# Designed miniproteins, single chains, part 40

Each design is a single chain, and the fold is of that chain. pLDDT is the mean over its residues in the fold that is shown.

## One batch from the design tools (miniprotein)

Design m1375
Fold by ESMFold2-Fast:
Structure m1375 (fold): chain A 73 residues (1-73)
Amino acid sequence: SALLEQLKKQLDALEAELAANENPSREELRRLLAQAEMIKAQLEELDSTQPSAEIRALLARAEALIAQLKARL
């Protein structure tokens, strides 16, 4: 799915951005959190119509990123 590949690239980019920033501001953390939650919502919608092991793996990654961001806020 082209949408699944796009969501994966977006998640990869958010993880890379967080890793590259040693001291993110609260505003940057809130922006990353909002984007991660939107990706999770899109993955959940996609899973509801076309469930797969790959979507489940991406959901786990999105949830882990969200947990990391919430812990820093």
Scores: mean pLDDT 89

Design m1376
Fold by ESMFold2-Fast:
Structure m1376 (fold): chain A 91 residues (1-91)
Amino acid sequence: MTRIYVVDTEEGAKELAERLERETGRKAVVVGGSVGGALGAMNEHPGANIVLYTSKEKLKEVYEDVKELAKRSKLVEEVVLIDMTAEKERE
């Protein structure tokens, strides 16, 4: 099972990737700002957690683009949008 997480900061993406790898025992891969990079990472690491970071401004648009790409791949079970700045403040 591979999940793609779309987040609003690079620092948040790195922290999330570390947590996912520790909690799931599966590799986590951080990719910057490009849906093409996410697709490549999914193919290279089936079953891994993919964390894609972008700007807050583009977060929703990138999330929708990633969902569209994910529908074409049997490697992806789920695409999740996370506001990392809000999550850090809550924690």
Scores: mean pLDDT 72

Design m1377
Fold by ESMFold2-Fast:
Structure m1377 (fold): chain A 85 residues (1-85)
Amino acid sequence: MPSAEQKQGIIDALQQAADAARQGDFESALRYLEKAIELLRQSDLDPELRETLLSVLEQARRAVEQGDGERAALLAQGAIGLLTG
């Protein structure tokens, strides 16, 4: 089971990514998404949940690369919801 501290680290990175994407700071948004992806890959989360989250975060990363900050923020918030629900 992932620790509450490990989950919080991922949530914090995703929240920073969403905030940066909404502000149009796509460089910071990508950096925080990359951090969240790295933390998620190193986590001991349930394999199905980890696979789902990685898919969502790769979609968020593509949205940032396409200049769609709103979509990137919504995807990052969705990932937070999956981690906290």
Scores: mean pLDDT 85

Design m1378
Fold by ESMFold2-Fast:
Structure m1378 (fold): chain A 66 residues (1-66)
Amino acid sequence: MTDVDEAVRWAREAIAQGVDRVYLNTGTGPASAVLPLFEEAGIPVYLEELGPGDRMVMSGRPLVYI
């Protein structure tokens, strides 16, 4: 599977678990694929551009660094 496919799968699983918010790194390609899924589910999305060594988390999980 591609990194995008894995990110989409992860996003769908997170939506099914009823997460209350997510943080996405806009500097990565997978973010553009998963953003519409969270928006359609009505989950608040916070967009950030992170540099090397930085990461965003959702409830302690790394986001889209696959």
Scores: mean pLDDT 61

Design m1379
Fold by ESMFold2-Fast:
Structure m1379 (fold): chain A 77 residues (1-77)
Amino acid sequence: AIAELRRIRDQLLSLGTPLGRAAARLIDAAIRALEAGDWDHVRALVAALEDLAKVADPELKELIERAVEILRRALAE
């Protein structure tokens, strides 16, 4: 899960866009929250990523939605 999130973060950064960088920062924060067991913070970051996906282009949206799926699976445990 965390390794896949880091890979998505790196792909978002490689796009070189402000929105890609914003999404990458949210994913990095989510990784830290997961490692800390801060489930409320993970939930808030999922909501922020979903809001960002609403205004993203299709390529960026797909990467964000994949990260959200991984985070939601972690929250279900």
Scores: mean pLDDT 84

Design m1380
Fold by ESMFold2-Fast:
Structure m1380 (fold): chain A 56 residues (1-56)
Amino acid sequence: MKKVIVKDVETGEEYEAEVLEVEGNIVKVEMEDGTIKIVEVLKVEGNTLYVKVLET
Protein backbone atom coordinates (compact mmCIF):
# COMPACT_ATOMS: atom_id res chain seq x y z
CA MET A 1 0.00 0.00 0.00
CA LYS A 2 1.16 3.56 -0.76
CA LYS A 3 1.61 6.12 2.03
CA VAL A 4 1.14 9.74 0.96
CA ILE A 5 0.83 13.24 2.37
CA VAL A 6 -2.68 14.62 1.78
CA LYS A 7 -3.00 18.42 1.72
CA ASP A 8 -6.53 19.80 1.95
CA VAL A 9 -6.58 22.87 -0.31
CA GLU A 10 -9.67 24.31 1.43
CA THR A 11 -8.38 24.11 5.05
CA GLY A 12 -4.59 24.01 4.45
CA GLU A 13 -4.26 20.98 6.77
CA GLU A 14 -1.81 18.18 6.00
CA TYR A 15 -2.33 14.51 6.91
CA GLU A 16 -0.29 11.35 6.53
CA ALA A 17 -2.59 8.80 4.90
CA GLU A 18 -2.60 5.45 3.13
CA VAL A 19 -4.14 5.09 -0.34
CA LEU A 20 -6.81 2.35 -0.32
CA GLU A 21 -8.54 2.80 -3.70
CA VAL A 22 -8.01 4.95 -6.81
CA GLU A 23 -10.67 5.72 -9.46
CA GLY A 24 -9.27 8.37 -11.80
CA ASN A 25 -8.89 11.53 -9.73
CA ILE A 26 -11.09 10.21 -6.87
CA VAL A 27 -9.05 8.53 -4.13
CA LYS A 28 -10.09 6.71 -0.97
CA VAL A 29 -7.55 7.27 1.81
CA GLU A 30 -7.17 6.14 5.42
CA MET A 31 -5.81 8.69 7.89
CA GLU A 32 -3.48 7.77 10.76
CA ASP A 33 -6.44 7.77 13.20
CA GLY A 34 -8.28 5.19 11.02
CA THR A 35 -10.70 7.74 9.49
CA ILE A 36 -11.61 7.01 5.87
CA LYS A 37 -11.93 9.98 3.50
CA ILE A 38 -12.88 10.20 -0.17
CA VAL A 39 -10.92 12.97 -1.85
CA GLU A 40 -10.68 14.56 -5.28
CA VAL A 41 -7.03 14.92 -6.33
CA LEU A 42 -6.36 18.34 -7.87
CA LYS A 43 -2.56 18.11 -8.08
CA VAL A 44 0.18 15.57 -7.34
CA GLU A 45 3.65 16.82 -6.31
CA GLY A 46 6.08 14.05 -5.40
CA ASN A 47 4.48 12.16 -2.49
CA THR A 48 1.93 14.95 -1.78
CA LEU A 49 -1.68 14.89 -2.99
CA TYR A 50 -3.40 18.28 -3.09
CA VAL A 51 -7.05 17.41 -2.55
CA LYS A 52 -10.58 18.58 -1.99
CA VAL A 53 -12.38 16.39 0.56
CA LEU A 54 -15.66 14.99 -0.80
CA GLU A 55 -16.69 12.61 2.00
CA THR A 56 -15.43 11.89 5.52
Scores: mean pLDDT 79

Design m1381
Fold by ESMFold2-Fast:
Structure m1381 (fold): chain A 55 residues (1-55)
Amino acid sequence: SLEDAISAAEKAFNDRLQELWKTEKDKLSEEEFRKKVFEVADEYWAQVDAIRAAA
């Protein structure tokens, strides 16, 4: 269902944020890390928009 697809995308987004925090936070500057978080968020919203458009 549409809801299931969006829920899966949300879970993947949260998993990716957790992975970034674990692997990249101490390797990047605060500004670089923040930029990566925004990029992941933009990808998530684009994915949600694509799922909604395909429904």
Scores: mean pLDDT 83

Design m1382
Fold by ESMFold2-Fast:
Structure m1382 (fold): chain A 88 residues (1-88)
Amino acid sequence: MAEELLKKAEELLREAERLADEGVRYSSVDVDKMLELAREAQRKLGEAGKYAEKLSKYDKEKADELLKRGLEIAKRVAEAVAAARAAA
């Protein structure tokens, strides 16, 4: 159970980071595409957070690490979205 929660949270965080990085590449080419990628990254981050919260019942330390990583990715996504909206 705990191992499955960890794996799922890590997979979702990797997907969110990939989407965030892809979105940044589109920020100067296609703002609409960037915003779509940002929304998908935010969805993946929310789902990862839920798995990390469940994991906290088994491994609080590992869950806290995952949540911190999620916040870092979320900050990058929010900054990119704010910049794109200001340019639009």
Scores: mean pLDDT 81

Design m1383
Fold by ESMFold2-Fast:
Structure m1383 (fold): chain A 68 residues (1-68)
Amino acid sequence: MKEVEEGIKLISLAVLKTTSPISEEQYNKLSPKTQKLLEELVKEGVLERDEEGNIVLTGDDEKALEVL
């Protein structure tokens, strides 16, 4: 839980601060453990994939991640 919280904060800050989704190319450059974490977050609805396959924060979870 605590490790996931730190990962979510880092990803949230990186995405929010750059206003750039994590592209497929960027995703493929991440470690397999980080990729698995992102897939689980997408599955849980914290993150989602847009029409181009980029990983973005969901609207409701953006506020939740800021509070975490």
Scores: mean pLDDT 61

Design m1384
Fold by ESMFold2-Fast:
Structure m1384 (fold): chain A 68 residues (1-68)
Amino acid sequence: SMEEKKKQMLEKIDEVKQDALNGAPRSEIIKKASGVINEADDAGLSDEQLNEIYKKIEEAFQEVEQQE
């Protein structure tokens, strides 16, 4: 289902956040985040579901920045 796909994308964003907190290079983190966005778009998620994913990415980047 699209709901399960959304959940999978949100979990991947949490993994990207942990990679960033563990010192992964910025270029790798950007590539991984872009990959999640592209996969969500390709999967045909609704605008509301895409907004949740974008918001989760924004929040993850803010948390990483605050810990630096």
Scores: mean pLDDT 80

Design m1385
Fold by ESMFold2-Fast:
Structure m1385 (fold): chain A 71 residues (1-71)
Amino acid sequence: EEKEREEYLEKAKQARALADYLKDTDPETAEILREIAELYEKLANTEDEEEKKKLKEKIEELAKKLQELRE
């Protein structure tokens, strides 16, 4: 469990760093990355399995939007 929490926090950190890097060049992608980071932070702090599932689904939806935005 703690290992998963560390992974989520690291992903959140990476997403925020990338969002900050892109904020002036690609603000739409930066916004989606910030939302993904926030969801990973919530996922790291959530102990309810049902809530974790919902957060993972939201992250997947945002990742799909990110893919569409690049196309």
Scores: mean pLDDT 81

Design m1386
Fold by ESMFold2-Fast:
Structure m1386 (fold): chain A 71 residues (1-71)
Amino acid sequence: SAADLYRAIAERELAYVERLLKEGKFEEVERILKSLPEELREKARELLEKGDYEGLLEILREHHAARLAAA
C-alpha cells in the first residue's frame, strides 16, 4: 500500500539521518532539514546545535507520523 511505502521511505530517511549524526556530517543533516516546515526546521536546527540528536530524530519521527496520518 501507499502507506506502507511511505513508512518504509520514512524509516530509511530516519536511519540515514541517524548515521549522518553519528558520523558528524552535520552539513548533510542541515540539507535534509530543509524539507521540513520552517517552524520544525528552526527547532531541529537548534537541537542539532545543542547536540540533542535524539530530540532532532524525534521531530523527524513525529513529522513523518503526522504526514502518514494525513495520507
Scores: mean pLDDT 81

Design m1387
Fold by ESMFold2-Fast:
Structure m1387 (fold): chain A 101 residues (1-101)
Amino acid sequence: MIPSAEVLALARRALELAREALRRAREALRRARRLGDSDAEERARRLIRDAEALIRDAEALIARLEQRAEASLEELLRAIGLVLRAIGLLFEAELLLRELE
């Protein structure tokens, strides 16, 4: 059986990364607006929406796991998926910011 502490650590890492992605996406939106780049604005808005959704998913998983000593394999795989998605969003936000320099 998987200790909930291990899956909680992954879910909390996903939350941290998703919050960082959200901050960078918001900066990208500010830069795109200053430049009048409507395509970059739309890309930034999508990244903001995806990051906000990921934050909600991570927070929900954390809330469920904090009430239990053990996690399921499904919850472990979900937490891993959240981390990978958060890394992807962070990378996309960083690329967009570099395009707007």
Scores: mean pLDDT 90

Design m1388
Fold by ESMFold2-Fast:
Structure m1388 (fold): chain A 84 residues (1-84)
Amino acid sequence: MIEEVERALREAEEAVRRAEELTSPEVAKKLRDALRMAREYYEEAKRSGGDPYLAGAALGYMRALIESAEAYIEEAERRRKEEE
């Protein structure tokens, strides 16, 4: 479980990093704030010794963040492609 949370955190960090490059400063800040919360969920799950409830909550939050970041990336790329 904790290894899945670590993997999801890495995927979330990469998605947010890419979204920051492609989106507005306001959207970038919101995603960065959400990533900070994702890291807090991970740290709590880790400190609990991998409690299934806390690990599950962290994983769910990270998956939602990844989906949000990917949606922003897709929209930004679509707009840029239309201008090129």
Scores: mean pLDDT 81

Design m1389
Fold by ESMFold2-Fast:
Structure m1389 (fold): chain A 59 residues (1-59)
Amino acid sequence: SYEEVKKEYLERMRAMRAAGRSLQEIADVLDEESLSMSEEERRAILEAYYEVRQEVLAA
């Protein structure tokens, strides 16, 4: 589901940030992975990315 994909990618992106990866490094990985994904999945991933980006900018 949309919410399931969003939650999974939120957790994964936060883990990548904790491991020291930059937002650009995360975006590069997601761009490659999204090539085989549905529009709904890409939208969920994009919303997750914007949430993580906002967390980084607010810190």
Scores: mean pLDDT 82

Design m1390
Fold by ESMFold2-Fast:
Structure m1390 (fold): chain A 96 residues (1-96)
Amino acid sequence: SERARNLELMREKFREIVEKALEAHPELREEIERRAAEILREAEAASSEELSELERELVREASYVQAIMSIPELREKVEKELFEFVKKVVEERKKA
């Protein structure tokens, strides 16, 4: 239950990052999609066959985030946003 919620929160945050990057930089959409597809293909080849649908969606979104971070101009903003998200999750777990 808690693990599934954490994975869903990560997927939602990664989707937010991806959508914001694509909206801000539509000129980079094709490049990001190409890099993400390559990363996803490699990740799927290395993965166990028994991933849940949520885990598969998370791997897809993570592949897009990694593709965006591979572009130097976008990397710093995404790294800061991910770090802030991790800090928030850790702090909320301390309250629970």
Scores: mean pLDDT 78

Design m1391
Fold by ESMFold2-Fast:
Structure m1391 (fold): chain A 80 residues (1-80)
Amino acid sequence: SLIDKIKEVLEDDSLSREEQLLALTKNVRQLIDDIEAGKVDVDKAIEELKKYLEEETNPYRKSIIQGIITLLEAVKKELA
């Protein structure tokens, strides 16, 4: 899934911060496109990311995950 790709990018210590942000931007954009197209359930995506956030201890990764959740909650509000 796209969320699994986001997790893999966040946990890939071989990527520079710039490379990681570029990959995250592409995967998050695709996730939003798939949600708007009805291919991905926004509530399930938010739930999965919130569970991932609860297990994460790295402050940088927590900040990115929180940002993605906030963005998806905004997308959900616009779709309602």
Scores: mean pLDDT 85

Design m1392
Fold by ESMFold2-Fast:
Structure m1392 (fold): chain A 100 residues (1-100)
Amino acid sequence: DILKKLEEIAKKLEELKEKLKKAKTEEEIKEILDELSKLIEELQELLPKVDLSNEKHRELLLKIAEILEEIGEILKEKGYETEAISMYELAEKIREFIKS
């Protein structure tokens, strides 16, 4: 259950990353950021239920952190520095959580 939800979040984040790379207008970027915010909310609700003794859960969280960092880089390049910082901070919190 949790594993499948983490896999779906990772997949959707990767899809949003690809859409963000191709986005040409402020409106397109705003729509992607709105979808990203909803997905981050789902992730935060799942974090307390993650089994850190499970290697597959740790691997998926690490992958999610990496995708968030990549999204942050794209946002920074497009001039969305505040949103980029938020992505980096969330990725770091996930990395710290994995170490717990």
Scores: mean pLDDT 88

Design m1393
Fold by ESMFold2-Fast:
Structure m1393 (fold): chain A 85 residues (1-85)
Amino acid sequence: MEEALEKKLEELKKLGVVDEKQVEEIKEAFKTKGPRAAMAKLLAYAAGVSVGAIYELERATRAGDDEKVAEYAEKLEEAAKRLAE
């Protein structure tokens, strides 16, 4: 379980969903409070990234910045795919 979690956190870190500090906090939650606490912390951080990306996507759409719209939409899609696995 910890090995599978570590691999998943590495993938999410590469996608920018979590940073190194958040990875360590999630690993600590897994060790001290178990898998449910680790998952809750991961979902909270991922939700924060998703909310931020949605806000930036809406802002870029209103500004007519098609490149930024594409960039944030792609980040949201990748984050959603990784969380669904």
Scores: mean pLDDT 69

Design m1394
Fold by ESMFold2-Fast:
Structure m1394 (fold): chain A 70 residues (1-70)
Amino acid sequence: DKLKELEEKIKEEERKAKGFSGNSGSLSHQNALLGKQDPSLRQQREEESQKALELAKKELEKVEKKKKEL
């Protein structure tokens, strides 16, 4: 249901953010690509993902309350 989907989405976003931070596999590639913006770019995307995750979490609480009413 929507409640479960929302919670799973939150988890997915969390995993994505962690993946960016723990990107050891493409550590060599980051230097080959730009070398300068790569680390900053990752952090930037991770930050926006974190914001979305918090927003979704708040939405989850609202949906949970509404589900109880149903």
Scores: mean pLDDT 60

Design m1395
Fold by ESMFold2-Fast:
Structure m1395 (fold): chain A 84 residues (1-84)
Amino acid sequence: SDEKIEKALKEIEKLLKKYAPDNKKLFEALEKLREAALAKDMESLKKYAQELTDLIQEEKRIPSEVKEEIGEKLQEIQKALADE
């Protein structure tokens, strides 16, 4: 549902702002992911979710537990879009 997608995106943004507020590439990837989700473009959503995941793995300031939490939220977004 759109509600689940928006909630997960907001929670990811909050975590990125807390741990890596100056990492412009993370927010650019999140913006692309949001646009793909709003367009209901599953192929682009998967692509930008992977891009965001790769960028998160490179960001040493984000704790491993938080990286796992973001990964779970990305899976929730993909599932919510696939179930529509």
Scores: mean pLDDT 86

Design m1396
Fold by ESMFold2-Fast:
Structure m1396 (fold): chain A 76 residues (1-76)
Amino acid sequence: MLDEALELLEKGGRYEKEGRYEEAAEAFKQAGDLFEQLGLRQFAAFSYRQAAKMYEKLGRYEEAKEMYERADALLK
């Protein structure tokens, strides 16, 4: 699970650099889900915030809001 989460975080970063924001958002979201399952709250929050930024680039503001809310909940 940890190796999978790290791979997804790396893939998200690569997709972002390529301008592939939808694929980047999905990779970051999946990384966040895995980090959350592992109890790595800071990494999960970071990953969800990266997904939110990708959704913002896509104009998908409701999905961006959901990712920011998930990240915020992990840090409270």
Scores: mean pLDDT 88

Design m1397
Fold by ESMFold2-Fast:
Structure m1397 (fold): chain A 67 residues (1-67)
Amino acid sequence: ANSQLNLDFKIAGEFLTSIKGVGEVLAQKILAHMQDIGSVDILRDAAVLQKVPGVGPVKAQKIIDAY
């Protein structure tokens, strides 16, 4: 419904797959959670990132540190 938000999700997906230890499957799960919440700001929230299956504390911290 929002073209800018859709672009932000595309950029977030490319960013996530660039992080060591985040593969396409995990990136897809994180993107699905972002879409459910409606915000890319989850990339700055370790607690919200850890709600995604396959994202533990170490991976959540790597994502935040890279963002």
Scores: mean pLDDT 78

Design m1398
Fold by ESMFold2-Fast:
Structure m1398 (fold): chain A 67 residues (1-67)
Amino acid sequence: HHMERERERYREEVKRLLGREAGLSEGAANAIITRFERAGLSPREILELIRREGAEYAVERAREISA
């Protein structure tokens, strides 16, 4: 599944950025990704958001989704 391989690659990069830039544990980073996915964002779109706005902004956006 070519799309599933690309999706997993983006997901891993998002986790790496959230951990390094926002100081999140792997579990916390996975929770943020899950919130965005439930809101209809693909891992690629989450990665684009982090690269454009920063990891801290992405964490705040995920909190808005959970409210």
Scores: mean pLDDT 80

Design m1399
Fold by ESMFold2-Fast:
Structure m1399 (fold): chain A 111 residues (1-111)
Amino acid sequence: VVNITLEDLEKALEADTPLDLTPYAGQTIEVNLTDEKTKYLMAVGLVVPPSTKKFILTNNSSHTHYVYVAEGTPSNSSKIIHFQVLEPGDVFELDPTKYSSPVTVVVTPVD
C-alpha cells in the first residue's frame, strides 16, 4: 500500500502538473484527505493508470468534498465518467483496472 503524502502534492503543485501515479503500478494507492491536503488536492489532479491495483480516498477532513473522475489525462481533455459526494468519514474506492486508459481524479471542497 502506497500513501500519497503532503510532500507529493506540494511538489506536483509547484511543478504545475497533475500527480502521476504510474510509478506505483500494481500497488493499492491510498489518499488520506485531511484539511491540510484539501488546498493542494483542489489544485492538483491525480492521474490513476489502469496499472494501479486499487485507488482509495478517505475523507478525514472537516469538509464535504466532491470527487470527479474524468476519462484520460488533463492534457487529453476529459469526459466526466463518475461523480461522488464524499462527506467527512466517507471512503471513495476506484478499480482503475476496469479502464483501458488512465483516469484523472479531482477533489474539490464544498463550501
Scores: mean pLDDT 80

Design m1400
Fold by ESMFold2-Fast:
Structure m1400 (fold): chain A 103 residues (1-103)
Amino acid sequence: SEMSARIRSRVKEEVPDLDAATLDRIVDAALTAYRSVPGATLKQTIHAAVLAAKVLTGKLTVSEALEEARRNNSDLVLAHVLHDLGITVSDKEAGRVLFHHTV
């Protein structure tokens, strides 16, 4: 899809050291998050995918990625992407995401 191609292109541009198999998993997780999160935009989904790629390559911690995602209102989408990728989000960080989106 055009959406899949745009997510893939942006992640590859921002995190070029990512292997093809991991890139495919991130794109699939991002598309799942986009479909699962009501009101999620393509822009938020691309930001979340890039941040997840930075976490997987050790450029950002989960906490740092969620902090950046909050500034771009993509933290709920990122939490879904991280969960689908099997990356553990602490109870404290998960609580902050829920609080941000329920108040």
Scores: mean pLDDT 84

Design m1401
Fold by ESMFold2-Fast:
Structure m1401 (fold): chain A 68 residues (1-68)
Amino acid sequence: SARDEEIRRLLAEGRYVEALTLVPGIGERTARRMAEDLEAGSKATAQDYSVVYRISLRDAELILEAAA
């Protein structure tokens, strides 16, 4: 989808907070926390992200794949 491509593009550009706020249910504070985890090289899996942040598994997979 256009949203998913925009998320991938922003994550590839290192614009993590902007990318993460496009995910349904993620507010700015949560996006900043997730960005810090991604930048620190967190060992969290897509399943961990889905459960902790209450997002779909597919969105969690998209985020981790694009941020790698």
Scores: mean pLDDT 81

Design m1402
Fold by ESMFold2-Fast:
Structure m1402 (fold): chain A 93 residues (1-93)
Amino acid sequence: DEAVKRVEELLKEAVKLAEESGNKELAEGMRSAAEFAVRLARQGHYAAAIEVLREAKLGVEKAAEEGKIEKETADRIVELLDEAIRLLEEARA
C-alpha cells in the first residue's frame, strides 16, 4: 500500500513533466501508462506494472533521441520511472 502510494506520487510528477514538455502524444502515453501501472500494482500485479513502466521509459528515451523533447526533461522523467520501478521490484520481493 505505502509502496503503491509512493509509486502513484512519482508517476503523477512524471505525467506533469511530460505535459510541461509540450509533447501531447508523450503526455497522453505517460498518463495512460501511469494509470494502468497503478491499477496493476494495486491488484498485486507488480511484474506487469513494472513492464508497463519499462515501456513508458523506452518511449521517453526515444522521444529525447528524436529531439521531440528536451534531454533534461527526459532524464528527469526517466529518473522518476526508474524510482517507481525500483519500489515495485522491492514490493514483489
Scores: mean pLDDT 88

Design m1403
Fold by ESMFold2-Fast:
Structure m1403 (fold): chain A 88 residues (1-88)
Amino acid sequence: MEEKEDTELISKATGEWGRALLQALAYQAAGDPSVLDYQRRRDLYGQVVRYVSLAVGYYARGVSTGSEEDLKKGEEYLKKAAELAREL
């Protein structure tokens, strides 16, 4: 599973927070418009990018301030981004 491979990579970087962040970024980067229907792909990619941006913002605040609320919100947006990316 990709999650297992990501965990090994990330444990060298930034722990569990970094694992979730890199997973979202990997799904964003893997969104190739040439593989599927261009318009549907573009819409889904846009949504993934939006959710990744929200996740990154909330994680950055949560890590900086120790806010569990922000970390949880970041995780929720990261999961939404991953779910949309799986549809690609």
Scores: mean pLDDT 61

Design m1404
Fold by ESMFold2-Fast:
Structure m1404 (fold): chain A 61 residues (1-61)
Amino acid sequence: GVKYVFIPLALIEEGETLRDVAKKFLGDENAVVLVNGEEVDLDTLVEDLPDDAILEFKVEE
């Protein structure tokens, strides 16, 4: 099955990309990520996201 995993911005270090976050928390550097419900490029810096951004990573189980 497929689920989405929420990752709080407070757990993310300055200078990390969404790919770094996916690799660190999911072990998958090619994961699909949604920011406020919109798919975003994994090479986007987290610091370039809105301050209220909700990060959801698509995980296949």
Scores: mean pLDDT 76

Design m1405
Fold by ESMFold2-Fast:
Structure m1405 (fold): chain A 94 residues (1-94)
Amino acid sequence: MIDERIKKYEEEIKKAKGVEKARALTNLGVLYMQKGEIEKAIKYLEEALEIGKDDPRIVALASRALATAYEKMGQKDKAEHYRKLADEAEEKVK
């Protein structure tokens, strides 16, 4: 269930570092997006992107989620920026 998964990832980010923390933050952001807490989702996803910037899988996932979040907020310029970033990162994973 979403709330149980959120609690698990909130505990994980307190102890995790680097890529593990970035992955947990990305998952938290996606879960908050599903709950409709878009501003909170953006905060976690931006933190994930900063920590995991050297990991193309994290960059792809966090940027794709940020593009969706900004689209929901009507921020078309930011949504387009993150879509391009996600597309570029997805190419590096292949």
Scores: mean pLDDT 84

Design m1406
Fold by ESMFold2-Fast:
Structure m1406 (fold): chain A 97 residues (1-97)
Amino acid sequence: SDLPPLESFNREQILAVAKASEEAAKALGRELYEHTPLKYLDLNNLTPEQEFWLALLAKLVGKETLQIIYDVLSKSDDPELKEIAEKIKLMLKYAER
């Protein structure tokens, strides 16, 4: 299905999509990875600008949504989804409570 761009959703709408199904949560994880600089982040060598961006995006998406995405992706046998899960895990450290 044609999902609208991530920036067209508010936090509550993103959470509702993540809760809809495991496939929806996987699609959101891929959307974050492909349509944000998350794909290009070196988790061991973040610049101050990258860390600021990561914190801002984490607050925008929200802790509940990031936790759902992480839980679904981290249980996958797909190496790509596991890589995305590790980057989502880093985002969780910057998300609002």
Scores: mean pLDDT 74

Design m1407
Fold by ESMFold2-Fast:
Structure m1407 (fold): chain A 56 residues (1-56)
Amino acid sequence: MIENAEKAIKIHKEAGLEPVSYLKTEGPEEERIKKAAETIVKMHQGGLAGARALAA
């Protein structure tokens, strides 16, 4: 299911948001980011605004 999260992140990157920046964090935080990415997919269906709330 992470594949869908990657698509959402990719779309944000194309928009110039560079959400991949927080994914550069390696280690245990990366696992938490992956879970958050799954949630971003749900918010992405509604809009990018939700993704920003998660990033904050």
Scores: mean pLDDT 56

Design m1408
Fold by ESMFold2-Fast:
Structure m1408 (fold): chain A 91 residues (1-91)
Amino acid sequence: TAITEELQKKHEEEAKELEKNASDFEKTKELLKKLLEDPSNVVTYRLLAAELAKIEKKREVSIEEVKKLPEEKKEELIEKLAERLVKEAAE
């Protein structure tokens, strides 16, 4: 029970760092790649799942489906997500 709250706080800190550094496309892309190396970073995987659902016209996309994607497809999603985060930060 306590483990879930500690893990959530860790993910919250990861998401906050991503938002803080989202002013530069290249930095955002590098940060996303680094976060995705750790499968416990579910917040980043959820953001990628949302981008994939958007591309596939609002299909239900799970974190597990994103993890199973080939490297080339993951790179495409990372690029699109980085572009979106930079645009949101500029607003």
Scores: mean pLDDT 71

Design m1409
Fold by ESMFold2-Fast:
Structure m1409 (fold): chain A 103 residues (1-103)
Amino acid sequence: GMSDEELQQLIIDELNKLGFDFKSIEEVKDFIIRAGKLGAEIVAKVIMGFPVSQEEVERAKELAKTGKGTEEEAALYISELLGPMSMVVHPLLGLPKGFTLVP
């Protein structure tokens, strides 16, 4: 199987194909925190292999310029979008564990 580092790089590469310029997984995490739920939706869609519109990308980039949030909120958004799969994705994105809609 792929290593965590290989999975992280794949996520970065796929997001950058959409017009982002991420250099590290930490920048992806900061983007989710700043862009909020829309940032989390884009990253979740990329992980699941779903299409992302350019309009979603541009809107999320704009939100990320002035947005504020927490790692806990970002982790909860990923849990809402990916369900139990978030337990694998949280550590890949550097997000805290145990933040789910179902405890």
Scores: mean pLDDT 83

